# Designed miniproteins, single chains, part 108

Each design is a single chain, and the fold is of that chain. pLDDT is the mean over its residues in the fold that is shown.

## One batch from the design tools (miniprotein)

Design m3764
Fold by ESMFold2-Fast:
Structure m3764 (fold): chain A 98 residues (1-98)
Amino acid sequence: SEYQALLQQAGDHLRAGDLEGAADYLIRAAEILKKDPSKLVEAARLYVEAANVYVLLGKYDRAAELYDEAARLYEEAGLSDMADRLREESRRLRELAR
């Protein structure tokens, strides 16, 4: 599966200390999953993991964008509380990016 291969690459890059590479593979895996309405929560979780990596890298604007995408998917899945929490984190990170 292309999705499983991307997750394996994300793990390999994380273990090698390539945080940006790991985040890229997580985003690519999420892009595949978000096309399936039954996988929206799983896709959102991958965007959150990628956003957390960008926070560790100090790239707060990119992390905020990924939290916003995850929030959109949680909202679409009917998980409004999760979406609201991520939107608050995104707002906080955008303030740090200024």
Scores: mean pLDDT 90

Design m3765
Fold by ESMFold2-Fast:
Structure m3765 (fold): chain A 100 residues (1-100)
Amino acid sequence: SEEEQLEEALREVEKYLGEKLTEEGRERLRKILEELLELQKKYLSLPESDTEGRKKLKIEALELSIEALELFKEMFADDPEKVAELEKEIEEAKKIKEEL
């Protein structure tokens, strides 16, 4: 189920962030994950011929992924090496979005 997929994803995030995960951060991540699951459902429902619709959904998914990475960067603010890694991932995601 979607709720089971969401709870599994949140559990993995909790393992990744550990004590750095705040209640506010958890709620923000839950919303991002819910939106990503909705985009996945829309993508799977589109006809194969709808190339523009598929491209639009890919862009929206990349934007949500960037939001999640920015949130991770906020939670790891005291870890400069982790912040640098996340900044590189954000720049790579932005580049992919621009190339679409």
Scores: mean pLDDT 84

Design m3766
Fold by ESMFold2-Fast:
Structure m3766 (fold): chain A 83 residues (1-83)
Amino acid sequence: MEEKIEELIKKAEELIEELVSTRFAPNDYVIQRIKKYLEIAKETKNPELLELVIGYLEAVKNRDFEKAEELHKKIDELIKKIS
């Protein structure tokens, strides 16, 4: 289980690097939000939260802003429940 959490963190970090380096990078506020979510996920070590963060990053990368907004709401709700 810990090994799976480390893999999910690595995937999220790779997606963030890709998003920051692309010419279609999201606005600074979205990047800051992504980094905040990853930090919370790393501290809590919650696999469900990590998978939601990864899904959010993938949606942003694919410019699926409807899916990203849906996942953003789920992330905020989960953080509120586990904090």
Scores: mean pLDDT 74

Design m3767
Fold by ESMFold2-Fast:
Structure m3767 (fold): chain A 85 residues (1-85)
Amino acid sequence: MLVEEAERLAEEVVRVAEEAAELAGKLGLPEEVVEQLKADARAAAEYLKEMAREGKAEEAVELARRALERARGILEKLKAELEKK
């Protein structure tokens, strides 16, 4: 179950990060930065899934939870910035 939980959380991180990247693009961030944000999120998710599969599932779950909190925080800040426009 922990491996599956880590994979589920990693996928959630990608989803939130992609939403944040879309908003960043609407706020006028360069397309290169938007694509880098998406690429970084996907790379992080892949790393977490690999860590879980290699026997560090509990550690991967904790890292994924922190990554999700960070991604949600960024999304909220971007929504607030959009409100200023």
Scores: mean pLDDT 81

Design m3768
Fold by ESMFold2-Fast:
Structure m3768 (fold): chain A 75 residues (1-75)
Amino acid sequence: SMRKEALQHLAKATLEAKKEKDTEERQRIFIETVKWLLDQGVISEEQAEKLIEIAKETDDVDEMAYEMVRALDEA
């Protein structure tokens, strides 16, 4: 299931981001994850643009992970 694979990929990215102390590196991890979800067709281009904007504006890993899970549920 693509949804299961997307959730596993997001879980991995979230754990990696939580271990990272550099804010720019955490933002890059989430932006790359959003781009991967878009490439897999799991989220829309509009959802991807909104998530990338959130990733650039927030330092909260849990907030970012929540927004990405919400986008997967709405897709």
Scores: mean pLDDT 82

Design m3769
Fold by ESMFold2-Fast:
Structure m3769 (fold): chain A 62 residues (1-62)
Amino acid sequence: SELEKALEEAKKRVIEAAKKYGAGESAIEGYLVSLENAYEAGGSPEVLKQAAEDAEKEFEEI
């Protein structure tokens, strides 16, 4: 589904940003769990994309 693809893309973005900015395992796991919870709660593709963008910004600010 479109929502499943949005979740996969969001998870990939979080992992890529974490590798780029040197974020720890615990931070990555926290964001991935949050994305899965949003997906299961019936979130939209836009919500998942925004959450991944917010995670990327947080990693960049470190």
Scores: mean pLDDT 79

Design m3770
Fold by ESMFold2-Fast:
Structure m3770 (fold): chain A 95 residues (1-95)
Amino acid sequence: SKQEELERLRTKATKLLEEKGYRVPADPETAKALDAKFMELRKAAAKAPSREEQKKVIKEWAEKNKIPLELILLLASYYGDGEIVELVKELIEEE
């Protein structure tokens, strides 16, 4: 099911973040700020006219905000954003 696929992606993304030594913010204030930034990314990606432009928006946003693609994958999986999940998976494979 899509739910089981998203749960597997969350587990994989969390493991990749831990392997990179990235600390996922645990405090509510930092988590809320990250959530707000991710909502801005979702809006920007949705306005992009093509799949390639959406990938560019995501990559540039990640670089600008110093957020690893694996964290974007984790956030997208929590929000059930299958479109961003697939775009980010492709970007990670291109690294």
Scores: mean pLDDT 78

Design m3771
Fold by ESMFold2-Fast:
Structure m3771 (fold): chain A 74 residues (1-74)
Amino acid sequence: SAEARREASRQSADDILEVAKTADEIIKRTKSNPSSADIRTEYGEKALKLATEEGDEQKAQEVIRQGIKEVEKL
């Protein structure tokens, strides 16, 4: 809603920061036995939360794209 838009800007920043932290942890975990599916799933869940709770599909897509990049970099 209109009221949620202002709060969404703040919340989106926090959610993106949390995703970044999660990405860092995933990278640390995927040393010798990586799981591309697990990485994609975690990023997908974060993106879904952004799309459903915030209604911000653009940011959700950015999160998904970042997850795909992490998988490809691995």
Scores: mean pLDDT 60

Design m3772
Fold by ESMFold2-Fast:
Structure m3772 (fold): chain A 65 residues (1-65)
Amino acid sequence: SEIEALQAGAEQLRLEAEILEWKASTLKGDSKKRQELMEQAEALRAKAKGYEDRRDRILQQENEE
Protein backbone atom coordinates (compact mmCIF):
# COMPACT_ATOMS: atom_id res chain seq x y z
CA SER A 1 0.00 0.00 0.00
CA GLU A 2 1.04 3.65 -0.30
CA ILE A 3 1.12 3.93 3.51
CA GLU A 4 3.47 0.92 3.76
CA ALA A 5 5.69 2.30 0.96
CA LEU A 6 5.92 5.73 2.63
CA GLN A 7 6.75 4.15 6.02
CA ALA A 8 9.40 1.87 4.45
CA GLY A 9 10.90 4.84 2.58
CA ALA A 10 11.01 6.94 5.75
CA GLU A 11 12.71 4.10 7.68
CA GLN A 12 15.27 3.62 4.89
CA LEU A 13 16.12 7.35 4.85
CA ARG A 14 16.47 7.45 8.65
CA LEU A 15 18.82 4.44 8.59
CA GLU A 16 20.94 6.14 5.89
CA ALA A 17 21.04 9.31 8.03
CA GLU A 18 22.18 7.29 11.07
CA ILE A 19 25.01 5.75 9.01
CA LEU A 20 26.18 9.22 7.93
CA GLU A 21 25.95 10.52 11.52
CA TRP A 22 28.04 7.53 12.69
CA LYS A 23 30.63 8.22 9.95
CA ALA A 24 30.73 11.89 11.00
CA SER A 25 31.36 10.82 14.62
CA THR A 26 34.54 8.96 13.49
CA LEU A 27 36.05 12.07 11.79
CA LYS A 28 37.52 13.68 14.92
CA GLY A 29 40.13 15.77 12.99
CA ASP A 30 38.13 16.82 9.89
CA SER A 31 35.49 19.42 10.76
CA LYS A 32 34.55 20.17 7.11
CA LYS A 33 33.90 16.51 6.20
CA ARG A 34 32.01 16.03 9.49
CA GLN A 35 29.82 19.07 8.70
CA GLU A 36 29.14 17.81 5.15
CA LEU A 37 28.09 14.36 6.44
CA MET A 38 25.86 15.92 9.11
CA GLU A 39 24.23 18.21 6.51
CA GLN A 40 23.57 15.16 4.29
CA ALA A 41 22.10 13.30 7.29
CA GLU A 42 19.80 16.26 8.09
CA ALA A 43 18.63 16.37 4.45
CA LEU A 44 17.77 12.64 4.61
CA ARG A 45 15.89 13.14 7.90
CA ALA A 46 13.93 16.01 6.30
CA LYS A 47 12.94 13.70 3.40
CA ALA A 48 11.92 10.98 5.88
CA LYS A 49 9.77 13.53 7.74
CA GLY A 50 8.08 14.42 4.43
CA TYR A 51 7.21 10.75 3.88
CA GLU A 52 5.90 10.44 7.46
CA ASP A 53 3.78 13.61 7.10
CA ARG A 54 2.25 12.27 3.87
CA ARG A 55 1.58 8.89 5.54
CA ASP A 56 -0.11 10.62 8.49
CA ARG A 57 -2.27 12.73 6.14
CA ILE A 58 -3.47 9.60 4.29
CA LEU A 59 -4.21 7.83 7.61
CA GLN A 60 -6.19 10.85 8.85
CA GLN A 61 -8.24 11.00 5.63
CA GLU A 62 -9.00 7.23 5.77
CA ASN A 63 -10.37 7.68 9.31
CA GLU A 64 -12.69 10.46 8.05
CA GLU A 65 -14.13 8.39 5.16
Scores: mean pLDDT 83

Design m3773
Fold by ESMFold2-Fast:
Structure m3773 (fold): chain A 89 residues (1-89)
Amino acid sequence: SEKVEQLLKELEAKYSDRDIVENVPEEVRKALNPRNIDAVSGKEVEVPYLSLILGATVDKETAEKLKKEGIVPYARDVRLRRAQEAAAA
């Protein structure tokens, strides 16, 4: 939690006055991707806290950019998360 909070603060400083993340530094990206087992797919999934901390809504353009950076956005909707995992596979 403390580590994620610190990384979010650094991310916000880099993208100042924005809640839209277009590019995440590699070191921040790796630290914000705690691995977890997805009950749906049955495989280990990266759970980026960025989607939760940056707010309830991240626009589609930003979400696609995060995915291309190797960050799979965590979606509150299980269907959306399944679609994101399928696209990342």
Scores: mean pLDDT 46

Design m3774
Fold by ESMFold2-Fast:
Structure m3774 (fold): chain A 88 residues (1-88)
Amino acid sequence: SKELQIKELEEKYRNIEKAKEEAEQFMDRSLSLAQAVADELGKIDEEKANQIRTEQEAKVQKLRDEILGKYEGSIKRYKLLAKKIREE
């Protein structure tokens, strides 16, 4: 059934969208915690605090680009497949 195939694809990309949102929230929380720690350290050693900020931001950005890019690619793929089945 085309309708069943479309429903399965819609469920797949919705699940990936939810996982993407959860991953984004986790990354944002992790960065906020790292920045808060760096801010406290900055009261004593601003240069070291800036190094930690830069390193943590770079790590989170790399994970964001790699993981969220894969999620976005999968979402787009399943949406296109669902559209193709609707249009035949």
Scores: mean pLDDT 82

Design m3775
Fold by ESMFold2-Fast:
Structure m3775 (fold): chain A 93 residues (1-93)
Amino acid sequence: MKELEELIEELRRALEAQDAARALELIRKLMELGKEKEAREELRRALESPDLAVRMEALLGLYAAEDKESLEEATKHPDPLLAAVAKQLLKSL
């Protein structure tokens, strides 16, 4: 998973630089890979990011990939905002 690991590291760097446009570009690349099992695992891992914007974009990426299982797990997340959004997205699948 070298390419996915590099993509996650670049996303983290973009957020540290407060470069929202770059961070969104990198998450969009992960969403393109979201049909692959390994890409969905990386998006699921990004839900544990300390940055709310990363967590929300990762959640939207899983929604775009129609990953119902990951969305159901996200409804149990300790972040109440993330859990509430995941619940609403699940209703739309």
Scores: mean pLDDT 73

Design m3776
Fold by ESMFold2-Fast:
Structure m3776 (fold): chain A 84 residues (1-84)
Amino acid sequence: MAEEHFKKALEAFKAGDLKKGYEHAMKAMEEMIKAGAPKSEILRKVAEFLEAVAETYEKQGNEKKAKEYREYAEQARRAAEEEE
């Protein structure tokens, strides 16, 4: 189920495994789309993944990428709010 993949994605990002995190995040999004989840919910989950990626880069000392991914997360959150 999508929830299991979300959990695994966040755990992988926290562990610094960006590749594994991305693979689980993609599977979670695919399952949500197939289940007919609203666009706002998908965008909110995308923002959570992008924030986790930013935290991983910050922990690794890559401040430039951390800032870029935080901006992407903020954009996704705003898009979710505008979806009504």
Scores: mean pLDDT 81

Design m3777
Fold by ESMFold2-Fast:
Structure m3777 (fold): chain A 90 residues (1-90)
Amino acid sequence: MAQVMADIAARARPRILEAMERNGVPYNGWLLDSAVTLAVGIAMGEDEDVLDQMRRGLRSMLLSLGATEEQADAVLEEVERIGRELGREL
């Protein structure tokens, strides 16, 4: 299991980075790590209550770094898409 999660994280990270850059959002390593963790959770079928807490945390971090509500929503949608696509490959 740990190896599968590590593989998903490695595949998600560059895609999430590109999504953040495409949407023009400010980011740092902690924000990127949080987004990757959410994508892994989605791909692995984590509990929805846990995923909702991760989504709220990521949204709060984006807004704190100066992202707009629209940019935060766009990044969350991209992370959800990436997580679902990677989960379908399992």
Scores: mean pLDDT 85

Design m3778
Fold by ESMFold2-Fast:
Structure m3778 (fold): chain A 56 residues (1-56)
Amino acid sequence: GRGGAAAMERGALEGGGSRETARRAGDAYQNGDGKAGAEYAKEGGVTEEDGRRASE
């Protein structure tokens, strides 16, 4: 949902990823590709656990 996408984007940025990587992670998550979004966020240092928490 909306909150999950925003959390993924923020997590990717905080993990040291670029703004573009963070936005891609959020967009993929919002478009129903939560797993793909998590993969993009991982490039920025976000873990799978962070992605799961964002979904809650």
Scores: mean pLDDT 60

Design m3779
Fold by ESMFold2-Fast:
Order: sequence, then C-alpha cells, then structure tokens
Structure m3779 (fold): chain A 73 residues (1-73)
Amino acid sequence: MEEKKRKEELEKKLEEAIEEVKKEVEKYKKEISDATKYAGEAIRAVAKVADQLIERRKFEKEIKKKKEEEEKL
C-alpha cells in the first residue's frame, strides 16, 4: 500500500511538471509566431527608411556637387 501511494505521488508530480513545461512551450510558440509577424513588418519599415536615407544622401551629394561647381564658376 505504501509503495503504491509513493508511485501515485511521483506520477502526480511528473504530470504537474509536464503541464508546466507544456504551458512554457505554448507561451514560447505564441511569442515566436508574433515575433515572426512583427519582424516582417519591421524589415519592411527599415527597408523604407533605408531607401529614404539613400535618396537623401544622393540628393545631398548632388546639392554639394552643384554648390562646388557654382563656387568654381
């Protein structure tokens, strides 16, 4: 009887541990799914800002070149 009670207690503790791990894994799965969605949007936003910065740098370079050409005249 005592040995059977100890086995049931151990099984209950193991089931509790498995449930805890399952909860952690589900939480992590949701975070990964959300992160993947937001990462896609963030990459698109960063690409747009990078394109704007490249265009601005090109425009600044052209203005500087025109100003240097005007000063040489």
Scores: mean pLDDT 70

Design m3780
Fold by ESMFold2-Fast:
Order: structure tokens, then sequence, then C-alpha cells
Structure m3780 (fold): chain A 69 residues (1-69)
């Protein structure tokens, strides 16, 4: 089912937010809780996911810049 695939995708994103490190690792439950509370509202889920993804991106950006040198 397409809806089941979407839920699986969201579960994976939540797992990434919890395990990605920096802000996401420290505040994983905060972002996860907000994301799940809005699971019936795609717009709100996107908003909360962006907040968590920002913390993940900060770490990825630093690693990428070091590797690029």
Amino acid sequence: SKKEEEEKKRENEIRILRASGEGAEITGYGYEGAYKAAELDEENRKKYLEMGEKAKKEREKKLEEEKRK
C-alpha cells in the first residue's frame, strides 16, 4: 500500500533524526514527538522534520567540508 510506504518512510526519517548526532541526537525525542504528533498533517510533519533535518545537516556539512579538503 502506498500509505504504508509513506509511513515506513516517516519511520526511517524519525530514526535518522534520533541517530544522526548533534542536535538531532541530543533532542531526538523532541523532534520525534512533534513529528509523530503531526502524523495526520503532512504540512506540520514537514515543518518538524525540517527542524530536525537542520541539526542533521549541520553535522553532515562539517563532515563533507573536512572530507573535501
Scores: mean pLDDT 60

Design m3781
Fold by ESMFold2-Fast:
Structure m3781 (fold): chain A 63 residues (1-63)
Amino acid sequence: MITPEFVKEAAEKAGIKVSDEVAENIARAFRLFGFTKEEAEEIIKQAKSLEDLERLVVRRYLA
């Protein structure tokens, strides 16, 4: 299961700062969109900023 803690750790590795609230919202979005933990990690890894991360999540869901 994709947790807010997982999102925070993956974002930190990518150099992105996320609040607890933002991490919870992103984790919920990944769960609602049916992403695997591996897919979520790859999306976060590709992100260059928080705005880019949000854009990549939406784009991946629509693909």
Scores: mean pLDDT 80

Design m3782
Fold by ESMFold2-Fast:
Structure m3782 (fold): chain A 96 residues (1-96)
Amino acid sequence: SEVLQRALEEVQKETGKADREEAELLLAYGLVARLERIKLGVEKRLEDAPALQAELDEIMARPDARESLLARLRELEPYAPLLPPEEQALLRALLS
């Protein structure tokens, strides 16, 4: 809970406009983007990064963006050990 709270406060501080729900959405988006890029690197498909970015932007435009991003994070959990420890803790907090 403390890891999530600190990450939310940092997003709100940096943006100056995000409420808690917007901050959580931005944190989920950031982790999905990072894990998907790690996946592309593992699969040796980094050339697909622009297509991935377009897909993530489409998800963010949906009314169910938060639910879609959290579902995507769950699918990407096998790549979580490749994250820095602080980002691993944030991932666990978001999926709790």
Scores: mean pLDDT 82

Design m3783
Fold by ESMFold2-Fast:
Structure m3783 (fold): chain A 100 residues (1-100)
Amino acid sequence: SMDEELKEAIELIRKLAELFLDEESAKKVYEELEKVAKLKDKDKQVAQLALIAGSMLSYAYLQLNDMKGLKEMMSKASDDFWEQLKILTEELKKLLESLE
């Protein structure tokens, strides 16, 4: 199920990049997602997906130039996206804590 969950997360991030970002920025996200898909280490895949999602949201915020716009976009994102982003963020925290 983890392999299927990671594939679903990659596809969801791809779709959100298409909706939130301009064509050039979305293309860069797609290239990074393809790199993640080729990784054999699950923990590295989760960490990289969390970084990509976080960077994408930060970029979208800067493009909207306001906090209200970001909150409105976030409210329109699928529940699955926010659940996956939360899971990926928690896994990233665990990975970073394991280094301490």
Scores: mean pLDDT 67

Design m3784
Fold by ESMFold2-Fast:
Structure m3784 (fold): chain A 75 residues (1-75)
Amino acid sequence: MMDLDEMAKDLEEGIELSSSSPETKARLLIDLGNVYFQKGDYEKAIRYYEEAAKVGTGKLKEEAELNIKKVKEAA
């Protein structure tokens, strides 16, 4: 079974170890926000999407902003 808590931990480690482009970090932050959204932790989901919007540019920033709107509409 896919454990959402394990996925969140793996993504958090990936973000900390990321010496990759800001694009890679933004994608991992969006994925982490999605995991917390699936867990029903809307406050953490919004926080990670906000961080993704700060580090991301172009379409990744827009995707993070749209996801924030979706979480607020669901909460």
Scores: mean pLDDT 78

Design m3785
Fold by ESMFold2-Fast:
Structure m3785 (fold): chain A 101 residues (1-101)
Amino acid sequence: SDAFLERLADEYAARYPAVPRSVILSLLRSLLRPEDDLDAPVSEVFPLGPGELLATLEYFRDRLGLDIPRERLEELVRRAFEERLSVREFLDRVLELISTV
């Protein structure tokens, strides 16, 4: 829901002040559905595999004009599936990456 995503965006904006809140909210809207469990593994939220998540991140990157190399997104997605990162852990890694551009 919008209220849930807005609140989550406020929490992440406080932890990642280098990332504009509007970018964080856009990322959350691109990745999350209202029914998604943030503590579930990324592989359960994106059951079609790493290609689906990579395509979602590339679309987000391109739409916002973020200068993130494809190789960095591929590595991030690969580790999320191999290490069975939760959605929360994955969001932290994505926001850390965005903070460097």
Scores: mean pLDDT 83

Design m3786
Fold by ESMFold2-Fast:
Structure m3786 (fold): chain A 100 residues (1-100)
Amino acid sequence: MTPEQREAIEAVRRYLGALGTYESNKIAYEGIKKGLSDEEIRKKVSEANRKMEKLGDELIALVKAASPEEARRMAEHFRRLAEEYQKLADEYNKKVEEAK
């Protein structure tokens, strides 16, 4: 694996972590607002997590097939997405805490 591919995999993992936290917080907030039970919210979060695992496998496979230049572009792209989704995750976490 090239250095560029390793950096791209790290960027993808940070993106998936931020996206996963955002999706979980969004599901929790929307569930609370709709009056869903804790069990129903947990079920929806688990379903989202399974989709995220599949996305992660697909993105890592793409990085492993990428040229060094493509991997460098992917690393830049996913670092920007990670920052944006982390900001959204933090925003929804605040909404969840305020809704309790």
Scores: mean pLDDT 87

Design m3787
Fold by ESMFold2-Fast:
Parts: structure tokens; sequence; C-alpha cells
Structure m3787 (fold): chain A 66 residues (1-66)
């Protein structure tokens, strides 16, 4: 469906903007989201992804705002 493709393209564009604002890669944003959905804490996410807790929290906040 074109509607699902547009939602996916918008998600990818938003993910790139979040990555740019947080100073991380798009892959890092995807990893943070995946681990958060698995119920991991911000500290556990930061340690597994290799970013600061502040960066993990900032990325999660930007996703919530999108």
Amino acid sequence: SRALELVRERYEAVTREIARRAGVSVETVHRIVRLARQGKSQREIAEEVGVSVRTARFVLRLIEEA
C-alpha cells in the first residue's frame, strides 16, 4: 500500500533527523528503539549501544515527540 510506504518513508526521515540531532548513526537510533521495546533501562541501552545515558534518553525523547 502507498499509504504504508509513505508512513515508512516518514519514519525513515524522522529517524535520520533524530540521528543528526543526537549526533549518532541511524543504526544507533534503531538499536535504541529495539532495546527500549524489549523493556531495557536507559542505562542498559546506553551500555549495549555504546552511547551515554544522556544520549539514549535524548533519542528516546525525540522519538516520543515525533
Scores: mean pLDDT 79

Design m3788
Fold by ESMFold2-Fast:
Structure m3788 (fold): chain A 85 residues (1-85)
Amino acid sequence: MEQAEPSAEEAEALLAEAKALKEKLGPDVIVSAGLIRAEDEEELKKFEEELRKIIDSNPEYELLSLRSEKVAEGVYKVILAVRKL
């Protein structure tokens, strides 16, 4: 999968969502947001599963939230929240 480059407006929206989630979950939480290109929901699910496996394999981090939403044809917004243990 490729990362999609967000427009200035899309980047601001992603930052706002990441800030809102961090505020909800706490200051000790790391929130990452980005856009990815995927052909379909199956490819998106593979990406999410791979990301979960990477986090689960690292005992220093706890996965709190992983969300994805279709924002355009073949483009998905992914927001990840992890707590450092």
Scores: mean pLDDT 76

Design m3789
Fold by ESMFold2-Fast:
Parts: sequence; structure tokens; C-alpha cells
Structure m3789 (fold): chain A 92 residues (1-92)
Amino acid sequence: MSEIEKLKKEAEKKLEEAEKTKDIDYVSEAISLAVQLYKKGAKEEAKEILERAIKLLEEIAKKENKLEGVRELLAVLFEELGLKELAEKIRK
């Protein structure tokens, strides 16, 4: 298995756990893995995982305003990675 395939599988597992538990730590771990994928050139795979993570983060954030700072940090990170559409989705 390539390192890219391993990172993608790990990120997908973290997203599944986040969906089941509604735990932001799993979302954060999935985002970290997606950033690693992006840096390794797996941009499309990273974008897919990031879009799923954003949707989960917004769902969890609806329960607590504590996550607003995390959303802004993620938006800045996505802008730096050139993912302007994802940054826009987080801010809206």
C-alpha cells in the first residue's frame, strides 16, 4: 500500500468515527491527515476528505460556539493551500 493510500484510509476512518461519536478530535485528526495528503500531491483526495470534515465540523459546531475559532483557523489554512472554495464554505 502506498503512503498516500494509507493516509487516505486513516483519514476516512477518522471521519467515520467523527460521524458516530460527534467528537471534534476525530475531525481534527482527519484534517491533519488530509493536509499531509495535499502536501504529498494527492490534492483531489485531500480536497474530498477536507470537504467531508468541514460538513462534520459545522454539524458539531451547531451544538457549541467554542468551535468558531477552529473554523477561522481552518479557513486560513485552506486559503494558504489554495482551496478558496473550502475556505468560503467554512466562513458561511
Scores: mean pLDDT 74

Design m3790
Fold by ESMFold2-Fast:
Structure m3790 (fold): chain A 94 residues (1-94)
Amino acid sequence: SADALLARLRAAAERLLALLSRVLSPEQVGEVRTLLDGILAAVEARDRAAFEAGLRRLGQLLREHEGQFSPELLAEIDRELRRMVLLALEIFAA
């Protein structure tokens, strides 16, 4: 079940990156990919502190660019972020 949860988390991260690629530059998308890779690695390592730090950094980057997002796109981003957090918490609880 942990492998299945990790696969779902990875899929949510890829959907988030695809949504962000609609409005962010290739360089900014690269920064988000690096942050998401770090978040995924932290979850796999059960490193809650690194996970929380990664989420905080991702949230900061998203706030810096939130004016570029339509309300519809923001709702889609929020859904994928919420899914990632819930899946990560489930993995930490296992």
Scores: mean pLDDT 89

Design m3791
Fold by ESMFold2-Fast:
Structure m3791 (fold): chain A 71 residues (1-71)
Amino acid sequence: MSDEEIEAALRTVQVLKQGRELAARGEMSQAQLDQVLSAVNESLKAVLEGDAAAAQEHTDKAQALVDAARA
């Protein structure tokens, strides 16, 4: 596993943590959190398959959901 794949995995976990914190505060619905979880799962699957670009795309989708909930 490359350093880029490890960094992508860590970034994905960080986005999931942010989503869970927003949901715990009532700033994100369970349905929105489920979408974040789905994107995080796809990102981690891409990391395991060695596709850092796909992992980044899915992490960006999860981050966008988190950012929208904060707006």
Scores: mean pLDDT 80

Design m3792
Fold by ESMFold2-Fast:
Structure m3792 (fold): chain A 85 residues (1-85)
Amino acid sequence: ASVEEAKELLLEVARAAREHGFEELAEKIEEIAKKLPKLSSGQQAELARLAQRALAAKEDKEKFAEEAEKLVDLGEALLKQEEEG
C-alpha cells in the first residue's frame, strides 16, 4: 500500500474512534499516521490491513475498540523498534 493510502485509512480509524468517544485511541492512531513515513512499505501495508479491519467493525463499538487497539499496539511497537534501532 502507498504511504498516502495507509495514512488516509489510519486517519479514518481515528475519526471513528472519536465518534465512539475513544479520544486517547484516536490521538495514538493520529500519532502513528504522522510517523508512517518512518516505517517500511511492508509495515505500512500491515498497519493499513489492521485499519481496514477496524473500519469494517466501526458500527460495533466493542469490536471496533478491539481492532483499533491492535492497530495501536502494532504501530507503537514498530515505531519503538525504529527509534531504538
Scores: mean pLDDT 83

Design m3793
Fold by ESMFold2-Fast:
Structure m3793 (fold): chain A 87 residues (1-87)
Amino acid sequence: MSPEEKRLIAGAETLIASLQEEYPHVDPAAFAAFRDALVRLVETGTEADAAALREIAAGFDDPAVRAVLLWVADEVLRAVRALREAA
């Protein structure tokens, strides 16, 4: 995993931690599933893993958390595509 990919994961983990503090009633296991899917997308860069990450984000019951995580999923996919085009 490249230093850029590691920074992307670290940035996403920081944002997820902030969401967990702001929305303590949301299941921590759901955030863990999102994080694991995000790491998988960064490692593989596949459209299938991008779809899986978006599906997990869309499954969140809280509309504010869902909107932020869908945005994060799209931004991570965009960043992963840019990193792979540069390689």
Scores: mean pLDDT 84

Design m3794
Fold by ESMFold2-Fast:
Structure m3794 (fold): chain A 85 residues (1-85)
Amino acid sequence: GAALLELVRETLSEVARAIDAAKLPQDKRNALADELTRFWRHVLANPGDREAVLQGLRELAETARSLGMDEVAAVLDAAADRLAA
C-alpha cells in the first residue's frame, strides 16, 4: 500500500545520503545502485508485500556489508527490523 511505498522511499533516501556521506569509490556505488534499482522495481511490482520488502532490505544489507559499507548496512537492517515489528 501507499504507507509501505513511502517507508521504502524514505529508507532509500537515507541510504542514498549515507552513500554520499561515505564518499564511496564509484565501483562500490555502482554495485549498490544496481541492487537498489532491483529492490525498488520489486517493491513497485509488489507494493503490499511486506515479506518481499523485508527480504529485499536484508539482501541489500548483506550486499552493503560484503562491500565494507557497515554504516549503510546498519541503516538497512534498522529499516528491516522496524518493518518486521
Scores: mean pLDDT 79

Design m3795
Fold by ESMFold2-Fast:
Structure m3795 (fold): chain A 88 residues (1-88)
Amino acid sequence: ASGVREVSEEERKLLKEIKEVLDEAVKEGQLSPSEAASKYTAIALLVIAGEYRAAAELLRELAKKMSPELAERLLEIAERLEELGEEA
């Protein structure tokens, strides 16, 4: 069996979903490519560090700059990240 990893399969899937939302925001002109890359890196580092609540808060702040449709997706991911933090 794979040992305990700091980044689980679920965490990896959530990071992929975040990347997809950020890519869409860049295409819609809601974020610059540089801002999207910077925010994604910060979120990924927090997730790897097990700082799920901090990652979720960063997603909520990012959602404030986005359309309601993209913001809803980020808020759903933020909730899932917080749930991962509650499993301990």
Scores: mean pLDDT 79

Design m3796
Fold by ESMFold2-Fast:
Structure m3796 (fold): chain A 91 residues (1-91)
Amino acid sequence: MIEKLSEGELTAILKVLYYKAAGDKEEYEELVESINKKGSKLVKELLEKALNSKEVQEKLIKKLAELRKKEGWSEKDVEAFIKKVRELLEK
C-alpha cells in the first residue's frame, strides 16, 4: 500500500505527523481536513495507520529515502535529509 503513494501524498502524511509532534494544532487540523476532503482513499487510510503506528511511520520514512535515491541524491544527502525529517517528527 505505501509503495503506491505519490511523493505528494507521502509528504502530506509526513507533514501531518510533524504538525502533531510539534503541537501545532491549527496546522494539524487544517491539513487533516484538507486530506479528508481532497485526498485519495489510499492517503486517508495510510494517514489513519501512520497516526496510530510508529512502524507505519518508519515505513513511510524509508519510502521517502527510496524516492530521494531514485532522484539521484547521494547516500550522504539522503541520510542527512532523513535525519532532518526524524528530528522534525520528534519535536
Scores: mean pLDDT 76

Design m3797
Fold by ESMFold2-Fast:
Structure m3797 (fold): chain A 55 residues (1-55)
Amino acid sequence: DALLAQALARVEAEIAQGKSTADLVIFADELVLTVPVEVGRAVLQHLAELVQQQK
C-alpha cells in the first residue's frame, strides 16, 4: 500500500529526528486526518509498539 508506506516512512523520519513521544503522537494525529482510516490505524499501532519497546 503506497499510502501506508509513505505514512510509515514519514513517521520513521520524525523518529530519526529525535522527536519526543508526545510530539510523535501529535504528528500521528495530524497524519490520521489526511489518510484513510485503515492507514491511520496502522500508523497508530506502529507508534504504540515503538513506544512500548522504548520503555
Scores: mean pLDDT 73

